# Ledger of designs, part 98: designed miniproteins, single chains, continued (4)

Each design is a single chain, and the fold is of that chain. pLDDT is the mean over its residues in the fold that is shown.

## One batch from the design tools (miniprotein)

Design m15621
Fold by ESMFold2-Fast:
Structure m15621 (fold): chain A 71 residues (1-71)
Amino acid sequence: MGPLLQLYFDLIRKAIENKDYERAKKLLDSLAVDEEGRKFAERIKQALEDGNYEEALKLLDEVEARANVGG
């Protein structure tokens, strides 16, 4: 829910959409400071490496939704 966290989610999403996976991975490393965020970051990186970009975006949406609803 923090303004910086929401900005990070938006930047990661745009990086993936723009096929800038290097930038997306760097931003995901910042997300990996939380227990749940670390697991999601690993899964998102795996999806990107597998070429499953839809799954990567879906996982990112789940993290963002939890951050907004859960606090």
Scores: mean pLDDT 74

Design m15622
Fold by ESMFold2-Fast:
Formats: C-alpha cells, structure tokens, sequence
Structure m15622 (fold): chain A 80 residues (1-80)
C-alpha cells in the first residue's frame, strides 16, 4: 500500500516531468531560447523544492533525474 503522501509526491513528480517535456517541445518547435531557459530555471527551482520535500526514495531519485535533465538542457541552450 502506498501512503497518501507518497501518492501526492508521485503526482507532483509526474507533473514536473510533463513540464520538462513541454520545454523539450518548445525547443523542438523553435521557441525563443531565452524563454526556454527561463522556463527551465523556474522548473529546476521547483524540482529542488520537491526533492527537499520528498520522503520516498524512489520519488527523490525520479526528481533528481529530472533536475539533471533540466540543468543539462539549460547548459546546452546557453552554449547555443
């Protein structure tokens, strides 16, 4: 059985994963680089907050992977 708190953490992780997917779609669709970077930086901050709050180690690992992907995308975009 999953506790209600862990379920909420999983839902939040899924939503953050969706927002990362949106950033990738924005990049693919030729959106403004500065706009994508701003979006990803905000997402990275939210991911860090979610990691701090997460109690389930699997959810923490998922969030850490998403943060790594977001940070890598920011670096790639800043390098042009």
Amino acid sequence: KVSEEVLEEEIEASLLAMELAVAKIMKRNGADKEEIIEYLRELAERLREAIEKAKDPEVKAELEELLEEAEELIEELEEE
Scores: mean pLDDT 82

Design m15623
Fold by ESMFold2-Fast:
Structure m15623 (fold): chain A 60 residues (1-60)
Amino acid sequence: MKLIVKALEDFEAKTPEELSIKKGDILEVLGVVDDEYLLVKNLKTGEIGKVPRRYLELVD
């Protein structure tokens, strides 16, 4: 099952492993990195990286 999340607010990457996102971006969850981060793919750009969970909302 494909897990889709939406960016609740802008997040700017500070490391090469992190992905910058903009509010309203739609992302696919590829996996769990740890308790703070999800590995996601931006469906608009195709970019992959980790984003803090607090910036993301699960889409029903």
Scores: mean pLDDT 83

Design m15624
Fold by ESMFold2-Fast:
Parts: sequence; structure tokens; C-alpha cells
Structure m15624 (fold): chain A 57 residues (1-57)
Amino acid sequence: SSMEIREQLAEDALKAGKEAFKRKDYDTAIAAFEASLRLDPDNEEARELLERAKKAK
């Protein structure tokens, strides 16, 4: 249950980051991807998207 909640929050943060990235809101995207990685540190997609958002800024 606690683990499932953490995974859901990490996915929600990842989705929020992707939507911000599409809008070219890179500051919001970076914050959302960092939040996702704090909840799920091994998420390769979130790590790659964070690096892309930092480079796009």
C-alpha cells in the first residue's frame, strides 16, 4: 500500500513533468522530474527526461 502510493505519486509527477515539457515550461518540468526521481530513484525515463529538460532550458 505505501509502496503503491509512492509509485503512483512518482508516475503522476512524471506525467506532470512531461506535460510541462510539451509546453516548454522547463522549470516546472525539471521540478516535476526531480520530484518523480525522489519517489522512484531508479526510474531511467525520469532521469533521461530531467537531463533533456535541463539542456533545453
Scores: mean pLDDT 86

Design m15625
Fold by ESMFold2-Fast:
Structure m15625 (fold): chain A 58 residues (1-58)
Amino acid sequence: DRARRYIEEARRALEQGDYETALRYARQAATELSGDPTAPGSLFDEAARLYREALERL
């Protein structure tokens, strides 16, 4: 829920070229997911991918 929202915000930031904001949201998503034992592994992978993409563009 909250993690999915942060992932979506990170995607929007990447789309707008705001890599700094994208990194921040991707990091928040990862933090939220680490506290949720029911979170699917695919969400962790997505957050990590977005973080890496944002870093690569900085």
Scores: mean pLDDT 80

Design m15626
Fold by ESMFold2-Fast:
Structure m15626 (fold): chain A 78 residues (1-78)
Amino acid sequence: DALERAIEALEEAKRAVEAGDLFTALQHVGEAVRHLREAGLEDLGEEVGRRVETALKAGDRAAAIEILEEAARRVREA
């Protein structure tokens, strides 16, 4: 299920952010965006990808984590 894979990728991205592994975090965000597109949630995927990248570039790990948690919640409710 593309939605389940998207949630898994978002959760893995969050763990990578918590570990300070920003490259791995962005890789998992890219996987989540791809799975969201497959599920018909392309706009949500693009929004999440952009917001997480912006937060990480600003050094705001807390904001990136909050965005990823909210994205996973929104996907579970879709």
Scores: mean pLDDT 86

Design m15627
Fold by ESMFold2-Fast:
Structure m15627 (fold): chain A 109 residues (1-109)
Amino acid sequence: LSEEEKEKIEKEIEKLEELLKENPDDYEAYIKIAYLYYKIGKYEEALEYLKKALEIAGEDNPVVLTELARVYFEQGKYEEALELAKKALEIDPENEVAKEIYEKVKEKL
């Protein structure tokens, strides 16, 4: 990512955070912010927003579980990533992203 792309992403995060001040239960906005933090390598911030999304959407939301697995995988936390990807696939067996993360984690373990 160029510095210009990173600045653009940071501005998009700010806009979404303003939206959340008006709609604090918008779990999809938390997921979008988390993905943007993930894209710029801020994995701890990504995890914080995804955990908030999970609290709002419910523990069994396969999209949030899949994005949590993705961030844990990038941090090298393969055991945690595997558990989350398995849970996402139990809920949504056709989730291609969760399948991809599951197979990549198995290669690392």
Scores: mean pLDDT 85

Design m15628
Fold by ESMFold2-Fast:
Structure m15628 (fold): chain A 100 residues (1-100)
Amino acid sequence: SEAEKIKEELMKLLDEMYEKVKKGELSPEEARELADRILELFRKLLEALKDDPEKAKKVVQEVRDKLVEIYNATKDPEIKKIIEELYKEIGKLVEEFEES
């Protein structure tokens, strides 16, 4: 399905961010670029799942859990701030989705 393709791309970007964080290879600039792409894919994924709120909730939890893992893996306070801001923006999109 379209939602499955978007989810695969989204999870791939999250995994890329996690691996780069673990290796100390993620710059704050690259973290912002990845965060923007992740947020855009997340928005598209919620739209693709608008008629399946239970599946949407499961995906939201998977994305949030992965962001927490990335946050805990980084030692860079700038990257922590970028991930925290991404987590907040994702929360806003979830609230908008649930109010629909």
Scores: mean pLDDT 86

Design m15629
Fold by ESMFold2-Fast:
Structure m15629 (fold): chain A 64 residues (1-64)
Amino acid sequence: EEELLKELSEKYGIPVEALREILELLKKNNGRLSKETVEELAKKYGASEEDLTKAAVKLLILFL
């Protein structure tokens, strides 16, 4: 798990902490993230909404 998160972090330029938070939210919400949640995470971590969405889809495929 940690190694895959690190690889996604390097590919999308998103901190591992952000990817971990996204994965936990996906687990709690049956694989769904609202637009508002993506916007808040993008602002919190200084990442693009597009890259966060792509990373979230990849996390969903790999872990859910």
Scores: mean pLDDT 78

Design m15631
Fold by ESMFold2-Fast:
Order: C-alpha cells, then sequence, then structure tokens
Structure m15631 (fold): chain A 100 residues (1-100)
C-alpha cells in the first residue's frame, strides 16, 4: 500500500539523518582529544566541515520529504530519500577511511 511504502521511506530517511548526526558527533569528540597529531586533526577538521554541509543539505531534503509524504507523492519521496542516501554514503566512506 502507498501508506506502507511512505512509512518505509520515512524510516529510511530518519536512519540516514541519525547516521549523519552520529558521524558529526564522533568527529567532534575526536577533535576534543588533545593527543591527536596535527595531521590527524587537520584531516578530521576537513571531514567535519564536509559532514556539517551534508547534514544541512539532508535536513533541507528531510523537510521536503515530509511535505512529499503529506501529499502522498511516492515518486518524489523516493527521489528525496535516494538523494539523502547518496550524501550519507559520500561522507560515511571518508569517515571509515579516517578511522582505518
Amino acid sequence: SDERELAVILFRATVILSELYFIERTLERLLADPSLSPEERERAEALLREVREARKRVEELYKELKEAIEKKDIEKAKELVEEMQKLLDEVAARFEELLA
């Protein structure tokens, strides 16, 4: 049903936003560590800037998604959640590389 599909999309979007907040908070905690090398600090600061920009964009997309859900526009909701997923995937990959 349309209601079920929209509920799944909203759940996916909520998970994506939560993962971005988790990455941002983890980077902020890493940067609070005074034992970080200058090179590690520079890389973490650069990634934190990128994560913050991605999070702002995803928050805007999430607002648009809620409007699409209220209108029961399934195709628009799918498009928006896939754009949110792409933004998460880009920063998550770089975050995993930083932690390796």
Scores: mean pLDDT 89

Design m15632
Fold by ESMFold2-Fast:
Structure m15632 (fold): chain A 80 residues (1-80)
Amino acid sequence: SVEEAIPALVKALQHEDSRVSSTALRALMEIGDERAVEPLVQLLKETQDPNAELAAVLALRAIGGEKADQALEQIQQERA
């Protein structure tokens, strides 16, 4: 199900194979499910990989809405 896929797709953003991480990013963007916001925020707080960080930000922007926008604003403030 989509609910089971979201955590796996978020984890795949950190995959060393760029084909895997790019496919996961596209899937998250196409699904556009706000349930991905919290796992993506957690990834951004824990990751040291700049590529995974960029992918998570792009996914949050594509999902959009108040929850995603608030998460992006808070992360930008914490990293600025």
Scores: mean pLDDT 79

Design m15633
Fold by ESMFold2-Fast:
Structure m15633 (fold): chain A 75 residues (1-75)
Amino acid sequence: SLQEEAERLEAEAEALRKRIAAQADPSVDELLELAQVYRRLAKLHKELGDYETAKRYEELAREYLQQAAAKVEAR
């Protein structure tokens, strides 16, 4: 179900977030992976009718995309 998929992806996002937070210098690939998971969560929550949660996940996805872009520009 969409609910089960959302719960699984939320667990994956939390694990990725903790892994990234534990690193002094997370990789671009790790930041992009987390952003992609948050984008998928935003889509699923829209399908569930939870627009407030979807908006929060879209904001999180954008934040990690911006972090990844800044890292590429610093190279």
Scores: mean pLDDT 86

Design m15634
Fold by ESMFold2-Fast:
Structure m15634 (fold): chain A 74 residues (1-74)
Amino acid sequence: SLEEKVDELIEQGKTASKEELKVIAQQLVQLGEEAKKRGDYELAKRAYQAAKEFAERAGDEETKKKAEELLKEL
């Protein structure tokens, strides 16, 4: 399920390298957008919050800013 994919990526992010975190954050943004399109705003929020955190840890300011903007639109 979409929820299982989001939760799996969040779990992977706990021990991920900086480079892996960048990829995980980008994937979480995409899954969050999919959750929002399905009307699952709580799942979208969880995905975007994790994307923001992981992007920040990775030094990916672009993905962090995108996740912050998407959170404001929920």
Scores: mean pLDDT 89

Design m15635
Fold by ESMFold2-Fast:
Structure m15635 (fold): chain A 70 residues (1-70)
Amino acid sequence: MPLEAVIGVPPEAQDAVEAALRAAGVPAERLAPGVLRIVAPDVEALTRALLVAAEAAGAPVDVLELRPLP
C-alpha cells in the first residue's frame, strides 16, 4: 500500500537529501525549510528511502507524519 511520509532534515543538508532521494528514484517534495514529503509504494521502499535520507543528511531524520495513501 502506498505511503506518504513527512520528514524533518537539517536545513543545511536538505539539498543533499533531495538529490540523494532523486538519484534513488524516490519522489520527494520540499514543503518548508528542513521539511520534505516522500511517497513510496510500500513500507519496504519507504524504509529504504528513509535510510538514503539519513545517510545523505549525516544524521537521523525525524518522521513528522506517516499515513497510507488510497
Scores: mean pLDDT 81

Design m15636
Fold by ESMFold2-Fast:
Structure m15636 (fold): chain A 60 residues (1-60)
Amino acid sequence: MKKEEEARRLFEEARREAEAGNHMKAAELYEEGLRLLGYSDEEIEEGVRRFLRELREAEA
């Protein structure tokens, strides 16, 4: 409950940082959100990799 709310805020901050061009900061915030939701380190790594790929594709 509280973790889902905090993770949602982190994902919103990650989106804002990505829109500002701060992709590294966006990835850090996204990773923190996934960790709060109880994902494993492997799942977090894959999620962040996908997130960064999508950011790069949006620039193309």
Scores: mean pLDDT 79

Design m15637
Fold by ESMFold2-Fast:
Structure m15637 (fold): chain A 74 residues (1-74)
Amino acid sequence: SMEERLEEVMERARLLAQEILDIAAEKGTPEAQRIAEEVARLMMEAHRAYQERDLAGLERVLERLEALLREARA
């Protein structure tokens, strides 16, 4: 169902956000702090999309979090 897909994507976003924040905390650089701030903004957007049942919007947030994870690992 649409609801199950929204829940799955939201859970994936939360897990990605936590991984990025953990990496950023370990690095402790100004660049890492910028990434952590971007994660916070994206998670606010994710919660809004989830509340509005906007699956496409939530999936766009997930893609941006995946890009940030790659950036955080660099």
Scores: mean pLDDT 89

Design m15638
Fold by ESMFold2-Fast:
Structure m15638 (fold): chain A 66 residues (1-66)
Amino acid sequence: MSPEVQRARQLALKSMKYLQEGKIEEGTKLAEEAVALFEKAGRDDLAQAVRDATKRIIEEIKKEKE
C-alpha cells in the first residue's frame, strides 16, 4: 500500500478507538485526517467507509445523551 494509505489506516483505527471511548472531538479529528489521506491516495471508497463508521458511532453516542 502507499504510505498515505498506511498512515490513513493507522489514523482510522485510532479514531475508532477514541470514539468508542467517548472521546468524540479527538476521534473525529483523527477520522477527518484519515479521510483526507485516503482521498489524497485516490481511495474514495476507504474515505467513505471511515465517514460512515464515524457517523454510526456518533449517532449511537447522541442517542445515549438524549
Scores: mean pLDDT 80

Design m15639
Fold by ESMFold2-Fast:
Structure m15639 (fold): chain A 66 residues (1-66)
Amino acid sequence: ALAEPSAEQTALNQRIVAEAKRLIDELEKQGKSDDEIFDEVSRAAQEIRRLLEEGKSLDEAWEEVR
């Protein structure tokens, strides 16, 4: 079987997905193209991962990216 993430990692991943969906919805409302949305979401995800690795909370990471 594939290694399952911890309950904390699962909750974190679910929050990341929810925030990404909100960002996508906001960018679509702003009239961004699918390519522009993908680029923005990808950059935000990379920065969030880096900030999380530095010991930031998810909320702090989102605040720094936005």
Scores: mean pLDDT 72

Design m15640
Fold by ESMFold2-Fast:
Structure m15640 (fold): chain A 67 residues (1-67)
Amino acid sequence: MLESEILEALARMYLALARLFLSKGDKEAAREALERARRIAEELERLGAREAAERIRREVEELEKEL
């Protein structure tokens, strides 16, 4: 599952960026990073990587509460 592995890593990078932006008070940059992670989770679900998609989606929802 090379595609799902790459997508999960990419989503993790966007989640890390979102956390960084939130810690700096940059809500716009954080929101954009979370939107990208959310789209990647959607693609992971389409590829059948449901566990990975669910984990990413959960973290996105938690961070969105800070917006």
Scores: mean pLDDT 84

Design m15641
Fold by ESMFold2-Fast:
Structure m15641 (fold): chain A 61 residues (1-61)
Amino acid sequence: AKTAVLTPELAEILGVPEGTEVLVHDDGSITGLSPEARARFESLDPREQGVIVLELRRNAR
């Protein structure tokens, strides 16, 4: 797994503080989101979910 820091825009979309850290796994799954942030993410369109995963993978170390 790689650690990614949420950008201000992603943090606002997910309803969490800027700079929140998440783990991005090799299969593209994300862990480290609060239950509320996870629910918000799952409420997004599949295309928007895909864009967020790609941004997190791009920023992951």
Scores: mean pLDDT 77

Design m15642
Fold by ESMFold2-Fast:
Order: sequence, then structure tokens, then C-alpha cells
Structure m15642 (fold): chain A 64 residues (1-64)
Amino acid sequence: SMADEKAEEIAEEAEREALRLYLEGRYDEASQVLFEAAKKLEELGRYEDAKRLRRGAEQLLSLA
């Protein structure tokens, strides 16, 4: 569905950007990218994907 395609795009873009920031040691910014994507996924009803990204964001904040 279009919603599934959009959710996949949001997750993939956020994961790529967060990985780039992580490799640069920019943990706070990487975390923010994942939190923003999680909120968008929640708006699309993708609660499990959103929970996964929020957990990743919280782990990154612990490194900052």
C-alpha cells in the first residue's frame, strides 16, 4: 500500500541519516533524527516500527 511504501521510505531515510551522524560521533543529532521518524511512523499507524526507532534513539542519547 502507499502507506506501507511511505513508512518504509521514512524508516530507511532516517536509518541512513542516523548512521551517518553516528559514524561522525554526533549522537544527539542521530537520536533526534530517529525520534522525528518515530513520530511520523506513529502518525501512519506503524507503532512497532516507531517503538523500534525510539529505542534506538534512546540508546544513542545514552552515548551523548
Scores: mean pLDDT 87

Design m15643
Fold by ESMFold2-Fast:
Structure m15643 (fold): chain A 78 residues (1-78)
Amino acid sequence: MKSLEEVELSEEQLELLRKAEEYLKKAIELIKKGGDLKEVEELVEKAKKLVEEALDDEELKELVIEIIEGQVKKALEA
């Protein structure tokens, strides 16, 4: 597993990742409340875009995006 300590992340990169996490949390909460699936999709896409902007490591990007997609899928299946 890649450690975050192996990646020199700037304050800007960490801020983007925190914003991505907030969008993901909002999307999952919206799914649980039976909200608008279009709004959920828009929030998930914003989260993925922020991850792509934050991370330069392709393997780490893929891993984080896969985690996001997995969490959304689990929420939709519940």
Scores: mean pLDDT 77

Design m15644
Fold by ESMFold2-Fast:
Structure m15644 (fold): chain A 107 residues (1-107)
Amino acid sequence: DPYGKALEVVEEGLENLDLSLLFVAVGYIEGKVELGKKLAEEIRERQSRAIAKRLQLEEPVDFTPEELLEFRAEQHGVEVEELKKAVLKDLEKALESVKKLLEEANK
């Protein structure tokens, strides 16, 4: 169940405010772009609520994944472009790992 597994990974990432897990989740949905878009929308909504809860805000703020990357870049004192490059590199590794697992299972 790639979708169910992706949701579990995303929920763990949201609790830890770890955006890298979003790319692992997308890797589980390879070949299902439509489902990936729906999942990304749900991730954005849940992530906004998780951040609001941690910051003790009255209302959750609807952040896009890009805005969340900017927030994290500022928190760590790095350029958002550098953070995006690191995240893309992690995505490539995650996709390759999933691809290899699927290839071995589908021999």
Scores: mean pLDDT 61

Design m15645
Fold by ESMFold2-Fast:
Structure m15645 (fold): chain A 71 residues (1-71)
Amino acid sequence: TRERLKRLEELYKEADKKEIEEFAKKEEPEFKEKFEEILKNTDDEEKRKKLYKELLEEAYKKIEEKLKELR
């Protein structure tokens, strides 16, 4: 648990959206499912980007909430 929280904190500090996304996909299967569903159901590139950005913002918020418990 502590190692996992430390990894989340490091990813958040680096602000690497790609790494945060990959972490969320592995640790939170729901994010992976949602991302894949967006890709499959949306052919509009602009809409897909917007939905994907919203999903990333959700992942950021979830990571931030976990970090609040540490600080």
Scores: mean pLDDT 63

Design m15646
Fold by ESMFold2-Fast:
Structure m15646 (fold): chain A 67 residues (1-67)
Amino acid sequence: MSDEELEKEVKEALARMYAALGRLFASKGDYDAAIEAYEKAKEIAKDNPELVKELEKEIEEVKKAKE
């Protein structure tokens, strides 16, 4: 794999880890921490529009749960 492709895959993996933390916080009712984790994941994955869209949807769901 090219170096740039490897870096992209590493960033996507890191973003997925932050997304997993976001889901964990949301499951515990810690919506503010969940949103922060998802926002970090989104920033890391900003060059992957499909993943960003998924993360934005998860953020919106958490915001609705928080009300």
Scores: mean pLDDT 80

Design m15647
Fold by ESMFold2-Fast:
Structure m15647 (fold): chain A 57 residues (1-57)
Amino acid sequence: MPTKEQIEEARKLIEEILEKNGRITLEDLREVAKKTGMSLEDVEEIAAEIIAERIKE
């Protein structure tokens, strides 16, 4: 299970990518996983949560 610090860093990176590009790719998710030391699966779950929150805007 990822640490709180890893989750916060992943959320920050994903939000930056979405703000800059309007979308996130699998390659972007892999880079976030590499930078945070998290699994790709955990990063994908965080990205899905952020995207779901944005759709509710």
Scores: mean pLDDT 80

Design m15648
Fold by ESMFold2-Fast:
Structure m15648 (fold): chain A 85 residues (1-85)
Amino acid sequence: SAATAEAEALIARLDQELDEAKALLASNSSAETLEQTIVRLNELMGELLSAARRLKDQAVLERVGAKLSEATAIINQLLAQVKKL
């Protein structure tokens, strides 16, 4: 369905941003770069959560939930890193 395709595309985009965020956490990135990454992750999570309201496939919904949980953990790590700078 169109809703499933939208959710899959958002999961893939969020995976790419999470990989970039993990790389930033492993390096001495600026507060500005970390804050911009947090904004992008929050935007993607919002889009994915919105798309999830139209989903009926339980397996896809479970993958959405897992990805939102992973993104939340990474955002918390980014916020903790910003506080150290």
Scores: mean pLDDT 88

Design m15649
Fold by ESMFold2-Fast:
Structure m15649 (fold): chain A 61 residues (1-61)
Amino acid sequence: MEERIEKLREEAEKFKKLADDYLKKIQSGENIDENSKKFVDYRKKAGQLEEEAKRLEEEYK
């Protein structure tokens, strides 16, 4: 169980970094609509993975 939780947290961090890359593109004015959609999608995925990891951690006490 702990291994699964750590994997979820690692995946969440990867999606956070991807979201930050898209945020930088938005700030530079590159393809704002497409990059905004990608930014929101990756931030949402990161948040979901973190929430899932937290739920598993609490459930497996």
Scores: mean pLDDT 80

Design m15650
Fold by ESMFold2-Fast:
Structure m15650 (fold): chain A 72 residues (1-72)
Amino acid sequence: SLEEELQRFRERALKIADLMLDVLREQNADPETIEKVEEAKRLLESNDPEAFQRGLELLREIAKEIDEKIKN
């Protein structure tokens, strides 16, 4: 069902956020970057669809910023 698919999507998004946090903490990444991922995770854990959407967008922007920093 759509509800089950949405729940699986949410679980995958949260797992990605957790993996990002683990890697960033292991690499002693900038505290601001870690805080942004933690904020994204909090939003993704929300039962508010709008907050969940904001969490996804924030994760996407963080991933883009990290990618750009690695390439430069």
Scores: mean pLDDT 80

Design m15651
Fold by ESMFold2-Fast:
Structure m15651 (fold): chain A 109 residues (1-109)
Amino acid sequence: MEELADEAIKLAEELGVPFMKQAAKYAREAGIEEAVRHLVEAMKALKDGNYREAVEHFRRAAEVAERHYQETGNPLARKAASYARMAAGYFEAVADGTVPLRPVEVEEE
């Protein structure tokens, strides 16, 4: 878990991906290893320029985190789901040409 989360955070910082660092942080703190794995795969897809594949992995991470929230009531799981969902929406907009890739500062809620 910790190694996967550290990889996810490092890749998010390296790629300047909005919302991703927060999604990885909250997924790790909530203990949702499956969500962290999807976030790592999303960033590998982004490195390859495959925004559609990245969107799918962000959506899967959000689904996993949302289910964990429904089962446990852990607010960190809900935050992880929210940030993963925001990343999915952003990169879907990038993939369809609506929004260009830009450096974004992300503040904690």
Scores: mean pLDDT 77

Design m15652
Fold by ESMFold2-Fast:
Structure m15652 (fold): chain A 116 residues (1-116)
Amino acid sequence: MSPLEKLKQYLEQNLPPEMVEPLLEGFLKLLEKLNVPLSEETVDMFIEAVNYVLTYFHDLPLRTQIGLILQLVYERLLLKKNNLPESLLSLRYVRLKRNPDDIHPIVKEIVDEALA
């Protein structure tokens, strides 16, 4: 199964239909902006972010949930690209738990475009 097929199957099985297309579009745009290839590893990062947000933030508006998913992927990809330790994510996860709207402007633009 290709990484894209795995991603589509996961989204269709675990998310409401109204989230599937915006998340898929937003994720692909995020990878393009960061010049990161679509791979098994990046798909797994995305699936982990979806599971985290659905577990802890399922009561938040759909737009906010999409933003948080893409923000978590964005932060992990930046740490990996710069060879920085994932331990730095712990402080940011605490901040996002308190302020779920505290997403990066690049991520916000991707969310706004995907939902327009």
Scores: mean pLDDT 79

Design m15653
Fold by ESMFold2-Fast:
Structure m15653 (fold): chain A 56 residues (1-56)
Amino acid sequence: SEEFLEKLEKRIKELKEEIEKLKKLPQTPEVKLEIEELEGIIALLEAFKSFLEKKN
C-alpha cells in the first residue's frame, strides 16, 4: 500500500505540473476545459489518497 501511495503522489504531482504548463499557454476555451478536467482528476486522486491514508 505504501508503494501504491507513492505512485498516487507521483501521478498527482505530474498532473499539477501539466496544469502549470497549460496555464502558460493562451487561455482558449479548449485549454480552460483541459485544466478543469485535470483539476477534477487531481481532486478525485487526492480524495482517494486521503481515504487510503486513514485506513493505516
Scores: mean pLDDT 85

Design m15654
Fold by ESMFold2-Fast:
Structure m15654 (fold): chain A 57 residues (1-57)
Amino acid sequence: SEEERRRVSLAVGAKLRALATPDLAEALRIIDEALAKGYLTEEEAQELKAQLRKRFA
């Protein structure tokens, strides 16, 4: 659907921005904002946060 396509596009944009940032706190903020706005699921947000934390460890 149009809503699903828009959600996926916004989710991909948030993921790319978070992965591109050199600052872990800012990357986590981007993911939390996307979750709050409803274009990431809690599961997607948790997986991305885990990936970001591994990258910055």
Scores: mean pLDDT 81

Design m15655
Fold by ESMFold2-Fast:
Structure m15655 (fold): chain A 68 residues (1-68)
Amino acid sequence: MLEELERYLEENISDEKLREEAIRDARELLERAREAEAAGDTSRAAALETAAKLVVIGAILEDELKKK
C-alpha cells in the first residue's frame, strides 16, 4: 500500500517539494495505523488510513491549483 501511494504521488504530482512532504506525512500516518492495528484499535487504524489517503488527495489538489 505505501509503495503504491508513493508511486501514485510520483506519477500525479509535479512539484517535488509537495510530493516529498505528502510522502512523509502519508508514511507517518500509515505507520501509526499499523501501530493502532497491533494494539487492537481497529477504528483508529481505519481513521489513520483514511487520513493518509486525504493527505495524498490534498497534495494532488494543491499541485493542480498551483498550475493556475
Scores: mean pLDDT 77

Design m15656
Fold by ESMFold2-Fast:
Structure m15656 (fold): chain A 84 residues (1-84)
Amino acid sequence: MTRHERTVTDPVSGTTVRITADADAGRFEIDLSGPAPLTPAAADALVEAAEEAMRFAGLPEEELAARRAQLRAFAEGLMARPVA
């Protein structure tokens, strides 16, 4: 089986994001571990790593463009602190 894994760690919060893709299964997963919002640099690294994983899993370019927007929104959500 062919598997791709990337890990992004925010140097400020220590929050870790693990991104896994399995080309044989056509599976893409993101696992978040940590309490704090990501820095913009860590959020950018997350989006980049997720795109690499999705390309590895065989997603077409049109789907990647759509997922880029979704991943950016997800990463922005991780940067914004939850309101009380």
Scores: mean pLDDT 71

Design m15657
Fold by ESMFold2-Fast:
Formats: structure tokens, C-alpha cells, sequence
Structure m15657 (fold): chain A 55 residues (1-55)
């Protein structure tokens, strides 16, 4: 439904932000940057889902 789609978009945006921050760190491998993006995306999706449930 719309809430799940909003959570997915937020996860994609959070993942992009996480990957961007990791890319600034010269010591971060591409694999580590991808894992950081996935973790950031899941946290953002959980936050949006929680806020949507409270609204």
C-alpha cells in the first residue's frame, strides 16, 4: 500500500545518503559502503513506518 511505498522510497533515500557519507571516508571499500547504505536504508524505513503508524 501507499505506506509501504513511502517506506521503500525513504529506504532508498537513506541508503543513498549512507553510501554518500561512506564515500567521503577514503578507507571505506565499495562493499562496506554498500552495507552501510543497506543499514541506513533499513533504519530510515523503520523510522518512516513508525511515524506513519503514529500519524
Amino acid sequence: GPGAEAARRAAEKGAAAGAGMAAIDYNTSPEEAQRAALEGGSEEAARVARLGAEA
Scores: mean pLDDT 59

